# Designs tried in a protein design run: designed miniproteins, single chains. Part 65

Each design is a single chain, and the fold is of that chain. pLDDT is the mean over its residues in the fold that is shown.

## One batch from the design tools (miniprotein)

Design m2257
Fold by ESMFold2-Fast:
Structure m2257 (fold): chain A 99 residues (1-99)
Amino acid sequence: SSLVELIKKSIEETTEYMKTLSSNKMLIFAGSTMTVVFLHVYLAAKLGELSPEEIREIQAIVEEQAKKLLPYLTPEQAAKLEEEMAAFKAGMEAIIKEA
């Protein structure tokens, strides 16, 4: 959908910006971005504005883009980002199950 394409472009542009930051700031911005995306998807799903398929597409895009940041992080920071990604995925799957 046009909305999913717009979200994809926005997340890709945000990921490129994050690569200009220090690893600590990159981790904070990645976590904050996932939280903001989750809250917006949750609200949009409750309003019936997103299908389960579109929610899965958004989840996949966020995880793909977050994984691109892993090589720029320390092993401990990478582990924390992977933990945050797992929590994000679980949250998104919960939204789909409630739909």
Scores: mean pLDDT 84

Design m2258
Fold by ESMFold2-Fast:
Structure m2258 (fold): chain A 110 residues (1-110)
Amino acid sequence: MSDEQVQAIVDHLQSSLSPAELLVLAYMLRTGKASLSDLEAYARSHGFSRATFSAAVRSLIERTLIEEEVEDGETYLSLGESFAELRSKLSPEAIAQLVARLEAWVRERL
């Protein structure tokens, strides 16, 4: 994927998601699947409260951008179908660039 295509994805996500939602989605794009506890730790490391994080996760689930699953008493989050497909088509380098740009944009607004 070209830098122009990565930037178009960044611009689209920035126009439609809150900073907390963007940060959660950025982590999910990097990992594909994550425990709720690891994702919360990541969000808190970027200055978000547990309440803001929980609201962002709920919003993304309601919009079908991520999915929730319970395995052996632990909650996991995975990408919804559209973003899982997008992630599968991106190189590791394109994913890293996308995530870095989203994280930078969020930091500038905190």
Scores: mean pLDDT 82

Design m2259
Fold by ESMFold2-Fast:
Structure m2259 (fold): chain A 72 residues (1-72)
Amino acid sequence: ATAEAVREAIDKAVEMLNQGASVDEVVELARKMLEEAGLSEQLINATVMIVKAVAEGLVSPEDAKAAAERLA
């Protein structure tokens, strides 16, 4: 489902950030995962913005997942 794909992308991004990956690397991976899942460009862009906010420390991973649920 759309919400599940978005949550998985956020979870993977958080995992990579915890392993020392750069913001650019996690954004690129999240975008690729969502494109492979067949999400719309608008939803991919919205999710990438959320991933960037998490990576920059502006939003918690928990709040990001809650936002993702609202996109579905």
Scores: mean pLDDT 78

Design m2260
Fold by ESMFold2-Fast:
Structure m2260 (fold): chain A 61 residues (1-61)
Amino acid sequence: SAAVEAARRELERTTQQMQQNVDLAEKGSESARRAAQELADLTIQQQQKVVDKIEAEAKAA
């Protein structure tokens, strides 16, 4: 399904951007890295929920 592939690509982009933010924070401080990682985890979790919903709908069809 095109919708499933689009949702997966968006999750991949979000994951890549969040990982880049974590990598940049590591060069500054440990507390900044931890904050960036927590934000990344939350953002990826929310995006994964969207992907899961779209995949479930596509598989049911």
Scores: mean pLDDT 79

Design m2261
Fold by ESMFold2-Fast:
Structure m2261 (fold): chain A 86 residues (1-86)
Amino acid sequence: MAKEEIKKAVEEVKSKLDEETQKILEEGAEKVLKAIEAGNYKEARKLVLEMAAEVTARSFRERNGEAMMAALEAANKMLEAIGKLE
């Protein structure tokens, strides 16, 4: 199920992020899930990309390549899950 795939992707990345970036990821994921529940898949994709950009930019500034790669992988999994709903 798309929601379960998104939640799993969030959990996998969280362990690699600092507390502040974890909050950004969780808030972003909540917005994505709400957009999916509303059937607004275009907004859901936009929110995934915005969340990934913010988490990735922060991880890059902190020189955390593992977190950056994990965030990109999670974003790709979320986009794939949303694509299955259309």
Scores: mean pLDDT 80

Design m2262
Fold by ESMFold2-Fast:
Structure m2262 (fold): chain A 98 residues (1-98)
Amino acid sequence: DERRRREAVASLRAAAENAEEAARYAEEGNEQKATLALTAALIHLAAATFAGAGEEAEPAIRAVLEAMRYLDEGDFKGAAEAAREAARLAREAAERLE
């Protein structure tokens, strides 16, 4: 349990960092780098879910998917806001598990 909890926390923190990076790239209008950063955030959120933090990761996953939808629509402002929300939710989830 302690090892899985530490793995989940590390993955949620990594997801938050990648989501913040995605928000910055979206603000710059860099769709390719924003998409790569959001994809990295999803991979880390999937790792947190696999480590047993599925409920805690779910709100952040939804926010990342919303950011991806905004990018597909060309709404870089919406994408950046959704990506920042994903980072906040992932960070809060990590704090709750500590």
Scores: mean pLDDT 90

Design m2263
Fold by ESMFold2-Fast:
Structure m2263 (fold): chain A 79 residues (1-79)
Amino acid sequence: TQQLQQQGDQLEQQANDLASEGARLRETDPQRAAQLFRQASDLYRQAADLYEQAGDTEKAQQLRQAADTLDRLADELAS
């Protein structure tokens, strides 16, 4: 479905932007980086659900894996 793919693309782009900003802040502001990684993780999971509904199971799994990685990294930075 075109609408689901477009919504997924938009959320993925937002997640990429937040993850990139989090990566930039890892050394200087680890608490802010952790918040950004958690936000990016949530958006990747939302995008994954939309891609899965659109039939793109492989992309959905990639984004869920990315989300898991960011969650782990956020936990490490916040501890």
Scores: mean pLDDT 89

Design m2264
Fold by ESMFold2-Fast:
Structure m2264 (fold): chain A 91 residues (1-91)
Amino acid sequence: SLEELEKKLEEAKKELEEMKKLYDKNKSSLTPKQLALVDQNLKAAEDALKQAEEYLKKYKETGDEEDEFKALLFILVANSSITVIERILKS
């Protein structure tokens, strides 16, 4: 549903902001490989969330199931990147 997509998007945004704060606090304790992997996944998550917002906006205008599917897909992509960040920062 539209409401569930909006909820999932807001939850993903909140989790990304928490990971950014955790990353900033822990940067000095990370290896160069961990820093590079976190940076790459932060960019991937940010880009995916922007795409999710655009497709959700289109879905609100069109009611097109394809736009709904793409919004959900990009939320899932963002969540995957956030999970990688969390595993690095909480290990």
Scores: mean pLDDT 89

Design m2265
Fold by ESMFold2-Fast:
Structure m2265 (fold): chain A 58 residues (1-58)
Amino acid sequence: GGADVLVRYLGLSREQAEEVVKLYEEKGEQAAIDYLVKEFGLSRKQAEGAVQAIKLFG
């Protein structure tokens, strides 16, 4: 699912990727974007792409 995309394309650990997917499912798209930007130093555009990938593969 979406966690596989985060591991493969962003280099997140499996545990980190699963936390992001859970955050997206529980608190929505904007919370997951903000988390990726703040905790992993991604640009907003990269974080938006990551969440879109979760939507497509979840």
Scores: mean pLDDT 83

Design m2266
Fold by ESMFold2-Fast:
Structure m2266 (fold): chain A 73 residues (1-73)
Amino acid sequence: SAAAIAAQLAALKKEREAVEKQLNDLSAKLAALRRAGVKLSEEQQAALKKEYDDLTSKLVALRRQIRALEAAL
């Protein structure tokens, strides 16, 4: 139903906003660490790269889902 699609869109848009905020927060933290001259361990660097890649992939998927559902309305 249109109501079910609208509810799903609202949920996906909130998740998109949360992921965008997480990416912005992560980028800001990394910039602050770089400015402060903090050296991250290889394990910390790998974990951060994985988090960034996972969030970026999730954002791409969410944007595609939102576009598909909007087209169905």
Scores: mean pLDDT 86

Design m2267
Fold by ESMFold2-Fast:
Structure m2267 (fold): chain A 100 residues (1-100)
Amino acid sequence: SEEEMERRRRELAPAIAERYAKELGVSDKTLDELIAELQKALEEYEKKPVTDPFVQMKIREIKSALEEIEEALKRGDEVTARAHAYRALYGLKKIEEMEK
């Protein structure tokens, strides 16, 4: 059921967030600091040529993540918001590794 799946997702969210935080070396950062990093990355990528498909992919990833973070915070779900922030930062790192 959707309720059972949502419950399982909430139970796993802290473990996923912890894993990504360790991989990124950002476990000591606040949610506000993580959001600020995503916003700064978005600003820097938007300064680059719009013809670069990797830049477009990164912009899309950040915008999607910021929307999901905002929606989670509107519900008071900081655990899910933090998980989305870590997931986006981790995704950006993986895209950058594929470019090199």
Scores: mean pLDDT 77

Design m2268
Fold by ESMFold2-Fast:
Structure m2268 (fold): chain A 55 residues (1-55)
Amino acid sequence: SAPPPPGQIRNPDDPSQFVPIDPDSPLDILEQARGVTPPEGYYLNPLTREFEPEA
């Protein structure tokens, strides 16, 4: 199966759909980002729980 688009995860209610990561969700962003691809030029920093630009 194809990986999720950058900044998106598989919808847990429908695995055929992709949904954006929601930073305001009560779910931990690291749990939401399981298997997600960061936007081009960014990475998910596990210390800050944010997408940050690659150096």
Scores: mean pLDDT 61

Design m2269
Fold by ESMFold2-Fast:
Structure m2269 (fold): chain A 89 residues (1-89)
Amino acid sequence: MEALAAEARAGLKAALQAARKAAEANKNDKEKLQELKDLLEEFVRRREEAVEALRAAGLSPEAAEEITEEAVREAEKLAKEIEEIIKKL
């Protein structure tokens, strides 16, 4: 269980880091930034589905909720940062 939780955390962290790099690479492309923001906001809206998916993968309810909430907080922060970049364009 601990190994699965660590893998899930690492995977979500890597995905969010990739999203952050994509935002930086496309900081002058309003359409790509908007698409990325929309994907992050959709993830936040579907957080319950993410929790269910992690539980189905074998994580405890507590670990699934904790890992998902960490990812949701980072996704919300990145979405806000992207919104500020869009405002400057």
Scores: mean pLDDT 84

Design m2270
Fold by ESMFold2-Fast:
Structure m2270 (fold): chain A 91 residues (1-91)
Amino acid sequence: SQKELAERISKEIKELTEKSGREGMIKAAEKAGEAIKTLTDSEEKEYVMRVLKEGYKKAVSSEKSQQIIEEASTEGMKEIQEAVDKVVESK
């Protein structure tokens, strides 16, 4: 059940990161934050975060990333992590 939920959320995160765009990446990060709050298994939480980070890495290396992510990859990853943390802390 929990693993199935993590897989489903991870698929949604992957689709958001593949669509690219700063807004899409922020939405993916927010969805990952909600997943971390919902999931009880730490392995499944790590899986969701790994999917988000891998999605960002692939986006940065794609042609779409060059148009949308102007800042250095490190700064973009920090913004994504901050979006996750804000959701996890807020509710």
Scores: mean pLDDT 71

Design m2271
Fold by ESMFold2-Fast:
Structure m2271 (fold): chain A 65 residues (1-65)
Amino acid sequence: SAMEARRRQFDRELTREALERYNKIKEEIKKLPPEDQKKAWIDKTSEFVKELRERRARREAEMAA
């Protein structure tokens, strides 16, 4: 259905944005000392996941209205 196609398109867009953000985080963390990299990964990915959930929730709310 058209609704399913639209959902899949948004999921692909979010996946692409997630991959781009992941690559940025990866490059940023590579610049840190090895002992700090593991904690930085946990902290950065946690923040990123929270932001991604908020972005998706906003898009869903706009689509529902």
Scores: mean pLDDT 75

Design m2272
Fold by ESMFold2-Fast:
Structure m2272 (fold): chain A 82 residues (1-82)
Amino acid sequence: MSLKEEAIEVLEKALAYLEKEKAPREAIASVEYALTKFKTEELSNELRAKLLELVLRILEELKAPQEVIDAVREVLRKVKEA
């Protein structure tokens, strides 16, 4: 699986979690924005990292399950190492 495909997968899981928990619309919109950018645009690794860091902060503030947070954090680590 490519790094882009891994990022899209964890962002889709994060979005599904936020929608299921009826998170604030702004949080959902921010993750939707990141997911759309990953799907539709050719992004630099720096921009990919910034978008993943934004999503990670949202998940941490909303106290998302550790499994969801760890999945985003692992992809962010791989992006920063690329």
Scores: mean pLDDT 83

Design m2273
Fold by ESMFold2-Fast:
Structure m2273 (fold): chain A 65 residues (1-65)
Amino acid sequence: MAADGATAAAELEKAGAEVLGAGPRVVSARIPETGASGVMSAGDAAAAGRAGKEAATELLKRNRA
């Protein structure tokens, strides 16, 4: 189900996100180009990273700190 946070953080970075922190099941990230930032589950982060920057931006908006 959930990827580990380090793997998910790497996928988000490939999508152009800046990782601010990663735990075992959560990732805190920011997308510099859109300014979106927040916390998301490792599984959501991995999925968003693979889907690309737009999906990551939408997910971060839902999980704003």
Scores: mean pLDDT 70

Design m2274
Fold by ESMFold2-Fast:
Structure m2274 (fold): chain A 112 residues (1-112)
Amino acid sequence: TLNAYKKLVTVLTSGGSIDKNGNVILSDKPGLISQALATELLTHLADKPPIPPTLLHGALRVLKAQVEGKPISEVSDSMADLTKFLQEKGITYSDDPSLPFLTNLVELLKKF
């Protein structure tokens, strides 16, 4: 779990991607998030119960599609999983301070 989150942070900061099987594909392109946000995510994961890796992978796929200008329909499965998780936790987009990664991810999605 922790190794999966570290790989996800690396992908977000290095501009890489994650395939449908959860494999990390690295890139030399700029990342989707800052090093400061990546550090915040790692700090959060050290102190609190982890968000499921499959949900984080799905959220990254949605964010990547948005940045690349792809239609959300191409990642609708990942968007549905993220939406279901937020609903199950009673989160109405950016309301739960215990999940800063999802709050920041939703904020990033709103910018695109």
Scores: mean pLDDT 53

Design m2275
Fold by ESMFold2-Fast:
Structure m2275 (fold): chain A 73 residues (1-73)
Amino acid sequence: PAYSAEEKAEILEILKFIQELEDYINTKAKPEDKKKLEEIAVNEDLDGFLELVEKLLGEEAKKKAEKAYEATL
């Protein structure tokens, strides 16, 4: 499937957000938050992931994470 210029720009923004989030988690997150992320990944707990993103990066970051999830469906 071909993506429009607008869709490509949105996907690139989401990918940049994911990279920034990973960098933040690796450099700033406490060990307890990293352990929670591992548990979320094992259980495929989307709601838990979004709550953690909101806790660490705020509500706007949670909205970007939700869009990233939608883009993978």
Scores: mean pLDDT 69

Design m2276
Fold by ESMFold2-Fast:
Structure m2276 (fold): chain A 98 residues (1-98)
Amino acid sequence: PPLSQAERERWMQQLIRLLEAAREALRKGDLLAVEIQLGMIRIMRGISLLINDEELASIFSGAVRAVEEALRLAKEGKFEEAIEILEEQLRRLRELLA
């Protein structure tokens, strides 16, 4: 059966918390903490695919790509650009919950 709207909102709220933690880690220069948050988001993407929720899978795949790009930029010393990518992803997710 498809996930309820309330269940999808809980998953999106958890994703927002993981992205906020990744953004805070970037502000501190803690790349290991960013990689840990990315690992958690990848697990949630895998579960969304397993339960055949295409909407959640798309949302989590977008978040994985955003954190991967932010991590790439941060490794190049481009921390401001990395943070901006995560802030844009957070903005999009908050709009989906409105």
Scores: mean pLDDT 88

Design m2277
Fold by ESMFold2-Fast:
Structure m2277 (fold): chain A 82 residues (1-82)
Amino acid sequence: SPLLEEIQKRLGEEMLELNELMKKASEEQQKEVLERANELLDKFQKELEANRDDPEKQRKIAEETLKKLRELKEELKEELKK
C-alpha cells in the first residue's frame, strides 16, 4: 500500500531525528531511548501483521506508534535542554 509505505518512511524519519538527538545524550540515556524505541517498533510490526486484513486498523496502529515515538523524542529534547 502506498499509504503504508509513506507511514513507514515517516517512522524512519522520526528515528533519524531521534538518533541525531541521541548524539548529545549520555551512553546510558542512549541505551534507554533505543530500548524504548525498539520496543515500540517491534510492537508496531507485530500489530501490523496481526491486522493484515484491516487497513484502517493498520493506519491507526501506525498513527499511535508515530505519536509515541514523537513523545519519546520530546522527552529526550527536554532532558538535553540542561
Scores: mean pLDDT 82

Design m2278
Fold by ESMFold2-Fast:
Structure m2278 (fold): chain A 68 residues (1-68)
Amino acid sequence: SAEDALRELLERKGTDLLSAKEVGEIASQELGVDEKTAIRVAEAVSKAAGRDGLLDLEQGKEVIEILS
């Protein structure tokens, strides 16, 4: 699942934050959504959360929900 892919990337990197590009690329691949659209949604969610270009797992899940 897209959520599992996000969790795996966070664990592999040893971090609790991903870039909007990383979240958008995963969401695009897992959901079959246009990559540029997925990245823009991730950037918008990041900005709304007060993070410029970064997302935690909960924000990444929100991106998946919006694009699903």
Scores: mean pLDDT 86

Design m2279
Fold by ESMFold2-Fast:
Structure m2279 (fold): chain A 83 residues (1-83)
Amino acid sequence: RMSPEELKARLLELKKKASPEDQEKIDELLELFGKMSPELQERLIAAIEGLLERMEAGEISLSEFIEEALDVAKTLVAIEKAR
């Protein structure tokens, strides 16, 4: 399993290969992740690991990965706020 530190490092590495628009989305994703509870961070990491596997398999592009990861993060934050 990936640690929170490993996730941040992986996202920063992907940011170097991303378009300016996708870099902004990665920054938003990192900001949301930093504000999450440890329980939500674990859920986001699990979701991102699945998305990384799909990207490595060539099923989704880097841009699609970033967009889906950000959507998951926003959904998790919305669920926490509804508590």
Scores: mean pLDDT 82

Design m2280
Fold by ESMFold2-Fast:
Structure m2280 (fold): chain A 97 residues (1-97)
Amino acid sequence: SEELKKKIESMTEKERRKLLNDYARRITDVRRRLLQGEDPEAAEAELDSIEKELKIINPDDPRVLNGLAALHLARGDEEKYREVMKKIKELNEKEKS
């Protein structure tokens, strides 16, 4: 987790954007694998790793929050999904002010 933080701090904005897009793609792929019943234990372990990494990167970045929302939706965790969506809405309202 500390090594990931240092890596993110050394990244350019372009590299951070690419990394977040890669996480979004991985979450989408894992969701498809879970729906198809392909290696569910490995798929769930990958979602756990992605969640931990996204929370380390920047828990208040709307891009990170969108990834977390998609991840909770993939798990079927409606409560956590709604919590993240509420936070995204609050951040978007602050940007308009």
Scores: mean pLDDT 78

Design m2281
Fold by ESMFold2-Fast:
Structure m2281 (fold): chain A 97 residues (1-97)
Amino acid sequence: LSEELWLEVEIALVDMIISLAIKAARQGKYDEAIELAETALKRVKELSERSPYKDKFNEASELLKKAIEALKQGKVDEAIEYLNKARDVLAEASREL
């Protein structure tokens, strides 16, 4: 597996995890949403360490941190907006591969 293909696959997996976090948050499953968002954050941090495209992955990490904080405060709509912004940044990173 090429490094480029690995990055594309990992970005797609992170996007799926964020999508599941959004669904959990909308269903009132906040603990599940937080755990999924934290899992996505860990994976994005690994992408940042292994990739020359650090700026996009660092931006996604900051958005995921804000989403987790909003979820912990019960600010569900704000959290979903940050999760969607993180997905947009990851989609931009994928297009630059």
Scores: mean pLDDT 86

Design m2282
Fold by ESMFold2-Fast:
Structure m2282 (fold): chain A 60 residues (1-60)
Amino acid sequence: SPRRQDLVRRGRELARRAVQNGDYGVAARASRLVRRSDQLSVSQLDQRLRTLERQRDQAI
């Protein structure tokens, strides 16, 4: 679905930016989420991605 594709793209972007910022923990989790995206519902993927995005924002 378009929403799933958007969430996967956001997860990949999050992982790349996390690596650039030296946040390898968030990067590893985001990359794993993207690899498992087909095994998750759109709702589960969205919720997990939002959690990782919040963790990134709190790290600043």
Scores: mean pLDDT 82

Design m2283
Fold by ESMFold2-Fast:
Structure m2283 (fold): chain A 81 residues (1-81)
Amino acid sequence: MSPQEIMDEAYSKLSEEEQKKFDELLDEILRGLLLREPFEKVAEKVREMVKLLQEKAGLSEEDAEKVLKHLLEQARKFLAS
């Protein structure tokens, strides 16, 4: 399963309130990338988002690691360009 498919499945398991929290974290990440904030600031929000999926959607350690690695790599590439 791709990192995107893992995230989509996990998101569907979240309650309406938890989905709102996820959406807020995603907005903060996207804003941080657009404003070219330090990588460490963006990485903090990415880790919070993945932790939410682990705690509320039952995401396994293996799947959480796949998602985290994928998102951090994308953020690094975006900020390097």
Scores: mean pLDDT 86

Design m2284
Fold by ESMFold2-Fast:
Structure m2284 (fold): chain A 83 residues (1-83)
Amino acid sequence: MKIGELVESREVEVEGKEAIKKTTFELEREAARGVLEGEVLEVEVHEATEEHAKFTVKRYTAEVTEEEREEARRRLAELEARE
């Protein structure tokens, strides 16, 4: 896909195994939903341990293909089925 303009940039820092698992799952859902809306999510990992994670999450506008949208729809359905 072609990446466009920066929409949002945020810092995320979480502590604890459960918080890291939940945050990772939420980012996967956000990425899939973003593709359906013509956006792409980039995650820059600064620290990643079992008990602590710190990263930067950026959203950009994107020119998304139909194939990429179909893949995102399938991914979102899989994630929704798990939780």
Scores: mean pLDDT 81

Design m2285
Fold by ESMFold2-Fast:
Structure m2285 (fold): chain A 92 residues (1-92)
Amino acid sequence: MYLFAPLVSDKELTLQMAAALGKLEGVEKFSVEKLIDPFTGEEKYGVVGDNGIVYGLFDTEEEAKKYAEELNRLLKNVSEEALELVRSVLGL
């Protein structure tokens, strides 16, 4: 799901669509988890839904926390337009 964000140039639209996608997938809360690539040893910070799906990957914990906070805020106020757009994209 994190590859969804780079395909949209509008950051606000990207956030709204990510929150709508998470809501459709049953996410009630986004959290930040530290991930380590076992091949490269690179530390990454993932924004993970309570369903275990990664919705964003960041190089810094601060950026991941900010993104998770914005997604959690939007998740409470996801518009019907954003939900319909995501359903259309996913063929739901």
Scores: mean pLDDT 72

Design m2286
Fold by ESMFold2-Fast:
Structure m2286 (fold): chain A 82 residues (1-82)
Amino acid sequence: NIEEELKKREKELIERLRENASQPISEEELKEAIEIAKLALENGLKVDSVIIDVLGAAAFKGNEEAKEVLERIRKAYEERAK
């Protein structure tokens, strides 16, 4: 079940981020956040707000992939609200 696997990955990443809260987000953590968001979008699932925050911070720092994924999330949420 992709939804269960996605939620498991979200929980694991969020716990890792909490453990390393005093450190900058690593390249591996950012890559996992992007992958989680892409999988959620592909399957019509919602993305956890913590993952969105990670992507937002990366996009603000100039990460083009994070910016692209956030734009896709925004458009998907707008379409689902109709």
Scores: mean pLDDT 80

Design m2287
Fold by ESMFold2-Fast:
Structure m2287 (fold): chain A 62 residues (1-62)
Amino acid sequence: MRERIFEAEREVVRKYGLKATTRMIAEAAGVSVGTFYRIFGSATNAAVSATAEDLLKIAEEI
């Protein structure tokens, strides 16, 4: 699930840049906006992009 959302975020940001929204990312990943927030908390649109690399590094750390 998370991998799909990160892929969708990358895809949507690549196509729409600053106009990318949480809704667009959720739709591209095939999940509801509620599911999106459940996985990442009450995140802003920017948080998905910002946490993709950070979450990967945290997982590799331990």
Scores: mean pLDDT 62

Design m2288
Fold by ESMFold2-Fast:
Structure m2288 (fold): chain A 94 residues (1-94)
Amino acid sequence: MEKVKETLKELDELIARARELAERGPPSVGGTAQALADSLEEMRKKIEEAYKTNPEEGEKLADEYKPSIDNAKTYLDRLEAEVEARRAAQAAAA
């Protein structure tokens, strides 16, 4: 698979997860998840536009954004875990 296509698929998956958390999560994490989705969408657009203009530049940009994408994934995992922990605590208090 082309590296750029793999990166774009990873971004699509993270964007979908962030949007779902923003829509269905509590207000305490919803705003943060929406901001994360917006940032990931901007990264995706920049990589796609660069690739259309110059494939090598698109691949370079995808590589440059890789640490940010990995950090976003870690942060999203943390937000999802926070929501689950809050639900578990609320259930235990009942």
Scores: mean pLDDT 81

Design m2289
Fold by ESMFold2-Fast:
Structure m2289 (fold): chain A 94 residues (1-94)
Amino acid sequence: MEDLKKLKEAVEKAVAEVKPKADEKLAKGEDGKKAMKEVLKEAIEILEKEGETELMKIVVEGLKYELEEGGENLSPEAQKIREEVAKIAEEMEK
């Protein structure tokens, strides 16, 4: 549970850092979902640099796979964290 809380905190920081880029993409006429997908990829890269646990590394790889290939072959832990990351990104987009 603590690892999930730390991951969420790191994701919130990463999303806050990339939100201005998402706003700029939307201003240029890109679809919100497309813009958020790209900023989420960048947020994942930030998380990868801050990863301190094996759980974080596994989740980051799972999120990258989900965004690029799609699918449901993720571990239950990666799936759950992916949903939390997506929820945070959606909140930042309003």
Scores: mean pLDDT 61

Design m2290
Fold by ESMFold2-Fast:
Structure m2290 (fold): chain A 50 residues (1-50)
Amino acid sequence: GSFDASVNVVKRMVDDGELDPAQAALVADRMVKAGLLTNAQAEQLVDALS
């Protein structure tokens, strides 16, 4: 779904050096607080970057 596509894009940005993994984790936390992601989705995104 859209979430899986977003994870793939973010992972590619990290791999390309466009985004630091720590910044991605902070963005995921902010998105949870904004209601755009669940806690489980944020954990999955962070795990995918580890």
Scores: mean pLDDT 74

Design m2291
Fold by ESMFold2-Fast:
Structure m2291 (fold): chain A 86 residues (1-86)
Amino acid sequence: SAAKAEALADLQYLAELRKQMEGKSEEEKKKLILEAARRLGLSEEVIEEIENAPTVREAALILERALAERHRAAGEELAAELAAKE
């Protein structure tokens, strides 16, 4: 499905973001996470939550949760597919 393809593309972008963050300062990492959130078209409320996160880890978790919620139906489809493979 198109929704599944979009969810996979966003997950791939997150994987690339994690690679780009390697060896960066905490401030640089947070900047990259905020840039990613804006680029992915997340809500202003989510972007503000990321900005106010006390750690890079929490900022990344907020980003990942927002994308998971955005692609919830596609995520459930993928989880069912993976469970059937086991």
Scores: mean pLDDT 76

